# Designed miniproteins, single chains, continued (5): the designs that were tried, part 9

Each design is a single chain, and the fold is of that chain. pLDDT is the mean over its residues in the fold that is shown.

## One batch from the design tools (miniprotein)

Design m16283
Fold by ESMFold2-Fast:
Structure m16283 (fold): chain A 73 residues (1-73)
Amino acid sequence: SVEEEFEKLLKKVPDTKKISTEEALALYREHIYLLLAEVVKGNIGPEELKAIWPEIEDKAAFLKLLEEALNVS
């Protein structure tokens, strides 16, 4: 399931609190690549990603892009 894949990817995200949940959601709403750029930089933590997860419209596409971003980090 997309939920199981998301939980698996969250374990690869560094624990950090440089960007808030509100800012992460704002980045996602402007353009998904702005959010992913901050993931690549290590500025968004697993708690913040988990908090915005219910707001993600295309969860399957998001997971594919998130996995690619984490492999570049």
Scores: mean pLDDT 83

Design m16284
Fold by ESMFold2-Fast:
Structure m16284 (fold): chain A 86 residues (1-86)
Amino acid sequence: MEKAIEAAELSSSDKEKGREFARRIVERMGDAGGARFIAGVSEGLAGIIEGVAKASGVPLSEKLQEQLEKHRKAYELAREAAEEAE
C-alpha cells in the first residue's frame, strides 16, 4: 500500500508537468483540488490541521494553502533526506 502510494506520488514529482499541474490546480481550485492534493501528500497531518481550521472558522482556501506549503516542505525534506541519505 504505502509503496504503491509513494510510487504514484513519485511519478507525479518525476514529471515537472505533474508538479506544475499540482501547484496550478491548488492555486486555481483552492479547496477542491488543493484538498485532494494535500490529502494525498500528507495523510495524518492533514487531518489534524483540518480539524483546527474548522474549529477556528478559518476559510479552507487560505488554510489549505498553508497546509499545502507545510506538507510540501515536509514531504520534500523527507523525500530528499531519504534520497540523499542513500
Scores: mean pLDDT 50

Design m16285
Fold by ESMFold2-Fast:
Structure m16285 (fold): chain A 77 residues (1-77)
Amino acid sequence: LGAAPDPEEVLKELLEQRGLKPKDIKLLSYRRTVVGDQIVVEAEFEVTLEDGTVKKFRLTLTLDANGNILSAELEEL
């Protein structure tokens, strides 16, 4: 029902799948674009891991018109 997924929550799930444990997450940039019948969300994050390592990631979400996730891609910057 009309609510887009939170990009930070999707990021946390993908980081856990990679064996990374986030301690702190900072949103650096957010961009939302309509492409045909789909919505593309691009978000850049600075992630501090539990060991003190700082990494930057770009998350790209492709959503349908109802806000369902069609694809989620995570790239380390």
Scores: mean pLDDT 81

Design m16286
Fold by ESMFold2-Fast:
Structure m16286 (fold): chain A 70 residues (1-70)
Amino acid sequence: MKAELLEEMKELKKKLEEELARSTNPKYKEALQVIIDTIKEIIEDPSLSVEEMVEKYHEALLKANEIYEE
């Protein structure tokens, strides 16, 4: 489960970085960067439980949504 989630997070980060490179919308780029940075933190911390990984990702999505809705 945790190893599978880590691989999903790595693939998601790659896709988001590709989206960031293609985007011209500054708010969307800022929102994507928040998510990318949080995924990096999750990948780099092997002590996180699956629940903590999901919680951090969810918090990043809420922050990104706030930036984009401004």
Scores: mean pLDDT 82

Design m16287
Fold by ESMFold2-Fast:
Structure m16287 (fold): chain A 97 residues (1-97)
Amino acid sequence: DPLKEALLLYFTGRGGEARELLEALRPVHPEEAELEEVLEVVEKLLEEKDYAATSEELAEALAEAFRDKGISFEQVEEAAIHEGVLKLEYAVKKVFA
């Protein structure tokens, strides 16, 4: 899973390599409103965890946050993969700018 690899690089202090990998993985499709909500949950969790959360912790937290919508763990992980490319890059730029 390339997104999990990029997240691991980011959380181990290799933000530049993570950014390059995320740029290569950028999805080529229109944005969806539901995916924007997923990105906001990811960003909030990263801030709460001082950017030390694992991809598994992110997926679990997202599944719990969207439990009331009947969203499965796999659906949350797939949505985070598609949208995480843009927001993780934004978070990296914000931290290092």
Scores: mean pLDDT 50

Design m16288
Fold by ESMFold2-Fast:
Structure m16288 (fold): chain A 86 residues (1-86)
Amino acid sequence: SEEEAKKKVEEMLEAGMSPFEIMTVASLAIIAKRHPEYREDAEAVIEEIMEQMSPEARELAREIVEASVEEQELILKEAQKKLKEM
């Protein structure tokens, strides 16, 4: 739901992720699910980003990757909104 995506984005921001990092992970996760030909490359970039995160942020980023495409799109939209409204 939109409410759940909003709460999750707030948790990610509290864990030290930037809106740009949240958008990037969500976008790459969507690409990995919708375009199998780019899955390996997308997952490699996600792992590189996650290696630089705190353990708490990394767990939240993994939850994005495991989420449905619909939920990933809601997270992406909320993160984009946070970035534009700052």
Scores: mean pLDDT 84

Design m16289
Fold by ESMFold2-Fast:
Structure m16289 (fold): chain A 70 residues (1-70)
Amino acid sequence: SLEEILENVRKKVDERIKTLPPELAAEVRKQVDELFKKAEEAIKAGNDVEAYNIIAKIFRLVSEAELKAA
C-alpha cells in the first residue's frame, strides 16, 4: 500500500537525516515532517500522484542537504 511505502520512505529518510550535522538535521527534519504530513493527506484523499510527487520532493530536499554537508 502507499501507506507502507510512505512508512518505509520515512525510515530511510530518518536514517539519512541522522548523518547530517545537528543544526542542519533539525532544519531538514522540520521541513520533511511537514512534507510527510502533506503526503499522508494526499494518500487519505486518494491522490496517489500527488503523494509520489511529495515523496520525490522529500528525497530532493534530503539530497540537497547532504550535498551542503559534504
Scores: mean pLDDT 88

Design m16290
Fold by ESMFold2-Fast:
Structure m16290 (fold): chain A 93 residues (1-93)
Amino acid sequence: SSEVGRKLLVIGFELTLDILEERLERGILDEFVREEIARLMRELPAVLSAIEDPAERRELLERLLAVLRRALELDPDDPFLRAALAAVEAELA
């Protein structure tokens, strides 16, 4: 992808995290929230590759980890959310 395309992907990911953090703080885990989490998980490898600073990658992964942990508090038995959490934890190790 182009440099502009990579920057827009990162910005879009961060804006989606802002929306998910707000909705999950309000206890909302609806179809929209679930689909956006799934989209972020699909986009994650490309987003991490677009970020050159290891500290910025870590911050983004820690935000995503917090989103997944909050989603699992609302639905602890969701196998997709559990697998997504494990994948993000592995990226941080």
Scores: mean pLDDT 89

Design m16291
Fold by ESMFold2-Fast:
Structure m16291 (fold): chain A 99 residues (1-99)
Amino acid sequence: MEERAQRALALTQEAGAQERSRLEEYAAKNKGYLETWGRLEKELGDRLEAAREAGRLEARAKGADEEEMEEYWTKVGQEEQALADRREAGLAAGRAASA
């Protein structure tokens, strides 16, 4: 159970780290960042969703405890929010640089 939820969490964390790296790259290049952000958002969103779904299905098959599942999904949600916050900050910085 924990291993499945931890795998989903690890994939979410990896996606967050990749998003941060891309935010820094796009902040340095303020040309075309709006179009690039849209594509990156979809790509990372799809990865996070797939990780969550895979973890949820495996946990369900193993008869995971509901409290344990709620705890892990709460952490996944927190990481998704942190990813969104970082993306918005990078986009705002890029816009400021181009204004």
Scores: mean pLDDT 63

Design m16292
Fold by ESMFold2-Fast:
Structure m16292 (fold): chain A 71 residues (1-71)
Amino acid sequence: MKDVALSIEQAIRLAQEGDLETAIRVLKLTLEYLDVSEEVKKLIQKAIEALQAGDVDKGIKLAQEALKLAK
């Protein structure tokens, strides 16, 4: 749980700084290598999709929702 939360927080910071490619990579690695609940996985996947579409505000909001559940 704590490692998942830290990874999501890092991805949110990167997205806020405009580093969308690294933010997406961090979220994908979180899904691949860390144990996350099904609800958190769905929010992270939606955040990745929003960031890939260039909807940074939506991506950050979804990642923040995932972070709230991961804490």
Scores: mean pLDDT 84

Design m16293
Fold by ESMFold2-Fast:
Structure m16293 (fold): chain A 88 residues (1-88)
Amino acid sequence: MTLYRYRVTFTLQDSTLDQARQAADVAARRISQVPGVRNVTYRVVSDTTIVIDFDAESEDIARRATRLAVRAIRQSGVTVQSVTLTRL
């Protein structure tokens, strides 16, 4: 089965480093729960930027995982300013 490597970059609004770490953890957990997603890793770049890399079977699955991650971050009380999804 062919997997494609994706990177999602979240820009957060007015977040602290601790909030960015919480958002990264929540987003990575939500992405890892999506069927057809594997090998989720994340990195906190700054207090307003987090990056999550993962493998997905299709762009549709990657987009769905990204949308669900945005909702999970917002439910944790952190505002998402922008999202970029890129195939690596």
Scores: mean pLDDT 86

Design m16294
Fold by ESMFold2-Fast:
Structure m16294 (fold): chain A 90 residues (1-90)
Amino acid sequence: EEERRRELAVGRATNLVINHSPEEVVKRLPELTPEERAAVASAAYTILKDPEKIAKVFEAALENLRRDPNADPELIKFVEELYEKAKKEI
């Protein structure tokens, strides 16, 4: 169940990042689930090559996750750790 939800979220996030501008992705973050927002940040890191665009998506995803009372603290931590890794590599 959990893995299936995560896989579905990754698929949706990948589609969003590939087919939409970073600005459009950021606008849609409030409409997504916490798992989908985390997946969007991960997809941006994997797919996008522009450090500024990657940072913009990560910052927006973290802001939305921190404002969502349904967001798992472990999920927020995962995205924060991914962003720290991205900053060191990019």
Scores: mean pLDDT 80

Design m16295
Fold by ESMFold2-Fast:
Structure m16295 (fold): chain A 59 residues (1-59)
Amino acid sequence: AAAAEARAGQVEDDVLRDKVDEIISKLNEALEKETDPEFQENLKLGIEFVKKRAEKLKA
């Protein structure tokens, strides 16, 4: 259990780090293409949320 949790945590950390950069990149692209102000605000909140989670993982 502990070994599986450690391995799962490491894989999740690595995957999240790789995916965080990709997700932020995609969200920024979507934000640049988005013309709806409400969706732009939601995308900005999403980017902030992802960044906050990534910082928590790095700490």
Scores: mean pLDDT 69

Design m16296
Fold by ESMFold2-Fast:
Structure m16296 (fold): chain A 100 residues (1-100)
Amino acid sequence: SMEEVPELIEKLKSPDEKTQIEAAKKLGELGHPEAVEPLVEILRDPSASVEVVKAAMQALFKINHPEAIEGLKEAVEVLRKHPEYRDLAEQLEEFIEKLK
């Protein structure tokens, strides 16, 4: 519900990785467009773990909002600058290509 979205967005900033992953997953399931920008910010966060970035990416794909496409393209460019995220950046490009 809309009442849960602000709480879940707050949990995306948790120091606990498991909490961040669960919050991203729930935001993806709820599908509210308000979650798009907070999830994209995780993709741009160099301190986020690969598993958290992967969860945010999957959530954005589930939300399937047209406005997410431009944010995802920007996130791919940021991820490509980090060798540890190379495979994840390639996976994200594949998702973007399927979003029309």
Scores: mean pLDDT 77

Design m16297
Fold by ESMFold2-Fast:
Structure m16297 (fold): chain A 82 residues (1-82)
Amino acid sequence: SLRKQAELFRAAAEQARKLADQAKSQGFDETAELLYQASDYFRQASRAAEAGDLKSYQEYFQKAQELGRKASEVAAEQAAKA
């Protein structure tokens, strides 16, 4: 259901924000910025799902996933250089 999807996206947004706060506290500013952006897109996806806007929630979800993937790549590159 769209209500269940909205709840999952809200949980994902909170998780991304917590990971971003942790990354920032460790000095991984680029990773943190990407995760904050992913969190914002998950919140937008949640709101679109609650509104029944199928197109917008898919677009926001895809953007959130791409930013999360980039954050993981940046974090891995920084770890490899340490």
Scores: mean pLDDT 86

Design m16298
Fold by ESMFold2-Fast:
Structure m16298 (fold): chain A 87 residues (1-87)
Amino acid sequence: SRLDELEEELTRFLREALERGLSVEEIAEKLLAKVEELHKRYPDVSLGTLYWLAIVAIGEAVEAGLLSREEARELARLVDDALNKRL
């Protein structure tokens, strides 16, 4: 489904960003830009749904050992703050 494809795309995007050794702040900015890109491509998918898929991707990165629980919490906070400023 489209939601499964979007989840896979966000999970892959986050993993690639983490593998490049970017800071949590840089990853948050790139992840938000990716969510905005996906919303423009699929305007029928709500920002809330895309945000939820981004949180799922962050959880997958923790499970894969690419991101600590502390880094994941900070990343989620930065993404949430940025989205609230742009809505």
Scores: mean pLDDT 83

Design m16299
Fold by ESMFold2-Fast:
Structure m16299 (fold): chain A 80 residues (1-80)
Amino acid sequence: HHMPSEEELKAELRRAVLEPDIEKAKQRLTELMNIAKTYNNEELIKRIEQALKTLDSIEKIRELVNQMKKLAEEIQKLLE
């Protein structure tokens, strides 16, 4: 019945990118993607795709940092 306005979609995108929880940010962006696809807003779709790719890269970097911490702990045990 009601189509969200471009202003409303822009406000939701700002809220999603300010979300400190990566999982919640991904969920908000995925919901916005479904809305953008329904209304054929190509520019919003591209911006959301870029944001999702950036979040995926951050998750991969966090995994690498966790692996590095584990290696540091193993090295520390060898020095004890």
Scores: mean pLDDT 75

Design m16300
Fold by ESMFold2-Fast:
Structure m16300 (fold): chain A 79 residues (1-79)
Amino acid sequence: MLRAEVTIEFPESTSEEAISAAARALAALPGVVRVRVEGHTITVLVEAPDEAALRAAVEAAKALAESYGGTVTSVRPVP
């Protein structure tokens, strides 16, 4: 199983309700196993059986985050 940690940053003007909505939507995505909210930063842990599935899951998380006004600032492989 492959894992990656995706860090998403939101503008400081983003409401707590909007951050919570984004976090819930991210948690519902296939392959997302953990979502952590810290202020205006959401960290998502994604698991996939192979590299192609992992890339697809990361891209899905990025697209969803951007739809809520977030920006993916890092994608880090997790051992």
Scores: mean pLDDT 85

Design m16301
Fold by ESMFold2-Fast:
Structure m16301 (fold): chain A 68 residues (1-68)
Amino acid sequence: ASVEEVRAAVLARLTARLEAAPPKDRDDFNQHVVQVVRELADEFDPFSAAFAEGVRAAVAEVAAKYLG
């Protein structure tokens, strides 16, 4: 999987979760991130650089929207 494939998957799942239940703070946001990453670790290689970079990029984008 590419960085962009991982980023797209994290972005889609994390955005869906946060639209249903907006995070009250960074700790709540981080709990949603942990759940999404755990789910995607079954679909992608969680030890790859592409996984780490894709997750980082998607989380940064969503955090900017919800945590300002």
Scores: mean pLDDT 81

Design m16302
Fold by ESMFold2-Fast:
Structure m16302 (fold): chain A 71 residues (1-71)
Amino acid sequence: EVEELAKKAEELIKKGASLEEIAPVIKKLVDLGALETAAELLRKAAEYYKDKDPVSAAMLEKEAEEIEKEA
């Protein structure tokens, strides 16, 4: 479900999980048609990672832009 995937992504972000763990969860949200939720989660992840890992934050922001274009 969308809510469970969003929750999982948020927990992964808080724990500082890698993009390899976060990306597939977000992609599942996109496949389910939750494009806005996926894009918002990626942007939120980018903001969270900006404090811890600015490189990962930049990558997440780029993915959010691509998903928003698909919406």
Scores: mean pLDDT 74

Design m16303
Fold by ESMFold2-Fast:
Structure m16303 (fold): chain A 95 residues (1-95)
Amino acid sequence: SKNDKQIEILEKTIKELQSYLKNNPNISSESKSEIETVIELLKGMIKALREGDMEKYEQLMGELVKHISDGIMGGKLSPEAYKILSDGLRKLIET
């Protein structure tokens, strides 16, 4: 289903961000905290999709987009972390 595909995209994005954190232990505490916050938002989106709560899913998607925008503009997201998130978001929208 569409929801199953969206869950797979979100789970893959979470794994790629977790891998990024593991491979980049020298990032700032602020950048680490921002990425951890984004991972929790992605987990919340998976939960909303599993429960069929589309209003909650759309709310969390809006929060995710804001964190991505604010993170890149504020320098909290590296180009690599931004690419992981933007690729994931693009796939979600295209699904």
Scores: mean pLDDT 88

Design m16304
Fold by ESMFold2-Fast:
Structure m16304 (fold): chain A 92 residues (1-92)
Amino acid sequence: AFYLDVSDQLSDAQKQELIDQARALADQGWELYMKGDGKESAYKFGEALGILEAINYKGSLGRHDSFVALLRTIEEYKEPLEKGKLAGIAKA
């Protein structure tokens, strides 16, 4: 899409703050996964992805990109990821 109103209304500084928040959420998701909390991890990664989607950011989440791709293939994590994504979109 060429017309995301939210992205058009945000300054570069506001977009960078949201990108930084998304990366922090991805780091939190990684920590949760390392503690054995896979569904909560998927939800946090979902929130990060939702923020990036709301601002139409097509760049990297950084070091966790490959792990996010893996989470998307795991059936039990699909629902937490999608719920997190909706929350992330609402937060942006």
Scores: mean pLDDT 76

Design m16305
Fold by ESMFold2-Fast:
Structure m16305 (fold): chain A 74 residues (1-74)
Amino acid sequence: MAEKINEAVKLVKKGHEAEKAGDKKTARDYYVQAADLFEEAGFLDGAIAAYENALKVDPSEEIEKRLKELKEKR
């Protein structure tokens, strides 16, 4: 479990670096991968934060729907 959270945090950092470089697609992909790992680890707050970051770089109804579903689980 801790390993998945650590990997997800590393992916969030990579997403932030891609965002700084102006690569919104790569940033989104890293944030979504991080959210998936946080969700697998049962860390819903981490998954929500990662999807919110993904939505900021790529406004998408699909990501917004996933974010709402995760918030309803709390």
Scores: mean pLDDT 81

Design m16306
Fold by ESMFold2-Fast:
Structure m16306 (fold): chain A 72 residues (1-72)
Amino acid sequence: DAAGLAAANARGDATLPVVQYMNKIIEEYGDELTLDAQAVASRALAEGYRNGDIEGGYERAVEKVKELIAKE
């Protein structure tokens, strides 16, 4: 998590897309979004950004959030 965010931040403004997509997830799932789901989403977004595929990272983050919500 920390290493992924540090790698993204090192690209100068590179964390902006990660933050924007994370805020979108919080807005869409806010009522059901646990701290664990937020951590998993953040990790998926940071990894997607490191791989040059933030949209794929967002898709993976959404899928993981849905999986965690469904495991109630």
Scores: mean pLDDT 70

Design m16307
Fold by ESMFold2-Fast:
Structure m16307 (fold): chain A 77 residues (1-77)
Amino acid sequence: MMEKKLKNLQDVQKTILDSLEKFKGYTEQQLKEKAKELEDDDSPEKLAELAAIYAQLGDSTKFTASALRAMGLALDS
């Protein structure tokens, strides 16, 4: 159980890092549209992508909230 939870957390971390690189070249408008698309999804993967979008938008509060939710769902799996 511990090893599986650690792997799930590593997968969320990797998704955040990969998404930060992916969204680095996006405009503010493109980021906002993508955030809207992802806001209704509660999967750990989509919440990790949403966190990366909020980081690119400079919204530290929403970044932290989305990242913590993604990690929480990964731990509850």
Scores: mean pLDDT 78

Design m16308
Fold by ESMFold2-Fast:
Structure m16308 (fold): chain A 70 residues (1-70)
Amino acid sequence: SEKEKILEEFKKLQKEFLEKLKELNAPEEVIETVKEHLEDALEKMKKMSVEKQKQALKDTKEQLEELLKE
């Protein structure tokens, strides 16, 4: 399913980003906040259409890339 593939990519992105934050010794509070935000986004994505899921995945990737530049 295309929906399942998008959700799998999102879960992988979440895991990789959280691992990178831990490697950078980000404060526990920051890691927790990001984790909660990503988990909420995943739950919302499960109820979205494929088109909205694709947009949400793209938006999340862009947001995470921006955070890593700062």
Scores: mean pLDDT 78

Design m16309
Fold by ESMFold2-Fast:
Structure m16309 (fold): chain A 65 residues (1-65)
Amino acid sequence: SDKIEALLIAAERLRQLERQGKATAEDFRTVAELLEEAGLHELARELRERSKELQAQDMAKQAAA
């Protein structure tokens, strides 16, 4: 399905942006929700966990500043 291919490309794009320090927790959460709707449950779980990790890092930085 073209939609599934587009979502897989979006997930890879997010990983590239994360390596550049430009991806947000919200970006990962949004793509994870779309993947879950498409039935890609394991990939959606991975991106949801990464979103939580980024949120925790952001909260820790705010507490330290």
Scores: mean pLDDT 81

Design m16310
Fold by ESMFold2-Fast:
Structure m16310 (fold): chain A 72 residues (1-72)
Amino acid sequence: ADVEAALRALENAALHTAGASPEERKEMGIRALRTLAAAGVVSEEVARRGIEAVEESGGDLEKAKERLLEEA
């Protein structure tokens, strides 16, 4: 559930930032994950891992989703 919510947030961020710069995509993905953690929808651990995946993917939110899914 936690990981699924994070994956959905990254998917939505990717859709809303189609055509945006990699930096804007990265910021949107990170903000979405932090918002979910603040709301208690995802754990701090899942949010941290998702943020790391976004940073490591350089704004490629599809790669960030794949990385987060592989880590479970």
Scores: mean pLDDT 80

Design m16311
Fold by ESMFold2-Fast:
Structure m16311 (fold): chain A 55 residues (1-55)
Amino acid sequence: SLKERAIKAFEEGNFPEALLALSQLYYRGEITEEQFKAAYEALMKGDLEALEKAL
């Protein structure tokens, strides 16, 4: 799934792939704007637990 791709990309240090997966989740309506913002902030802070919680 795109959520699994976002988390795995983050774990591998692949920020651009993680962000792309988050953008696709939001564009497809699979996550809310609030979830997208929370996930993006987690990526910027390097907080995997916060990213998993947002998704």
Scores: mean pLDDT 84

Design m16312
Fold by ESMFold2-Fast:
Structure m16312 (fold): chain A 74 residues (1-74)
Amino acid sequence: VSSANLPPEQQATLETFDNLFKKRDYAGLEKLNADDRILILQHLNNSLGLNLPENLSNEEFVAVLKELDKKLFK
């Protein structure tokens, strides 16, 4: 969940992420392109005070989200 005053394309990416993550649709999350993954990781770092690598593969990105879900999201 985030409130952001971003360009429409970046806002749409974060909304897509939020919808997929709420459903725990990890297959859908794995299909995101590199630019979308970088934006989402930057957003999570800024919003949660994390230091996640931005240059993750699709598989590493999903693994990080699963780890965050266990620790931060209930």
Scores: mean pLDDT 75

Design m16313
Fold by ESMFold2-Fast:
Structure m16313 (fold): chain A 74 residues (1-74)
Amino acid sequence: MTEEERLERLKASYDEEIKRLNDIIATLQKKADEYREKSKEDPVKAQIEADIYDALTEIANALKKLVEERRKKL
């Protein structure tokens, strides 16, 4: 295995993980939106759940940024 082949495989693996993170982020954003809409049944619980999923989305976006920065250094 050449250095070039190893780099290409690393880049492909990072690209795959970035795609997975994008899917996770989309799912978390969708759940936050769904909980905001449920405010009619239990507004306090709906707000807390939405805030939690918004926070999880921010963490996932921060993780994605770190992974993308590491990918760019390859």
Scores: mean pLDDT 82

Design m16314
Fold by ESMFold2-Fast:
Structure m16314 (fold): chain A 101 residues (1-101)
Amino acid sequence: MTVEELKEKLEKEIKELEELLKKTPNKEMQEILKKMIEFLKEALKLAEEDPEKTLFLLQAAASKLSSIEKALKEAEKNNDEELKKKLEEILEIRKKAEELS
């Protein structure tokens, strides 16, 4: 995947989530969607500098909670503070989404 292809996918996902946010009446779901949009905008900025790390974070965001927790422990083991922070943000968003289910 090229950096350009990654950026196009991220921009499309951001637009789709922004449209979903406009149609969502539930305040708690609106907060989750806003956090997801912020996360994807940060990933869009990172995509130029580190496309592999960006792809890993996007894959983590779509993964099961247990997989995200395992990735977080690996980031802690490798002392990657930036990756740890991003994975913690993903985990928080996913836990909030589960609470609304």
Scores: mean pLDDT 74

Design m16315
Fold by ESMFold2-Fast:
Structure m16315 (fold): chain A 73 residues (1-73)
Amino acid sequence: SEKDKIIETLKKLGFSDSQIDKILNAPSKSEQARLAMEVIVEQENKLVEQGKVDEARQTTIANLQEITKIFSG
């Protein structure tokens, strides 16, 4: 199902169960994408704080592309 695909993708991207629940309960696909992008930005900031700047940039670009794919339909 679309819901199962979204859950699987978000789990692979390191989202918590509580973050996934908030996204799935959002009123539109655009709002789901916005909430998911906020989580990705938070993940990027954590990697940057750990000194993993290059990893943060590459991971963020890849993760944003995945979020765009699953919520643009």
Scores: mean pLDDT 84

Design m16316
Fold by ESMFold2-Fast:
Structure m16316 (fold): chain A 98 residues (1-98)
Amino acid sequence: KLFEIGERLAEALLKGDLEAVREELRRAQELAPEITEEAVEAMYESAKWLMEHGSEAEKEAAALILIGYGAKLDGDEERAEELEKKYRELAAEIEAAR
């Protein structure tokens, strides 16, 4: 269920929809109250910075992290590991492009 929120957060980030990012972070907080107000603000500001300054590959890497973390919080370790593998592959591609 947090996986679904992670997917919507990733979609909003990739589309540059900062308002949708805020809405999905609020939904995540409702489902997982341990996500503090400070964490919501930090993630929102990080998404905003990434939308303005990040490369497309960096945005995709962040999207994979959001989806993978959601899967992990839902206890879907297999899906979280597959998404972490995709993240590592993309991170290596970003590093190689420097």
Scores: mean pLDDT 77

Design m16317
Fold by ESMFold2-Fast:
Structure m16317 (fold): chain A 94 residues (1-94)
Amino acid sequence: MKKEIEEEREKILEAFKKAPEEKQKELRERLEKAKSVEEIKEVELEFSVEELRKYLEELKQKAEAEGREEAVALYEKALAKLPEIRELMEKGWE
């Protein structure tokens, strides 16, 4: 298990190596706290959902700056559905 955990951590960090350094540090810290392959996959899922949330928040802010009220409402609804999206992503893990 320990060697498999280390290999999984390295794979996830390699996949996110182009992410901002602060994000890589945050991901590494969370992965160090995970003690099983299942916990590592949970960290990856949560990190992916958080990145999607930030992307939607950026799109919302841009729409607000442009005065696009309908677009703002759509992004707010998408943000509200993130828990449902997380469940779908979790069910997709084989």
Scores: mean pLDDT 74

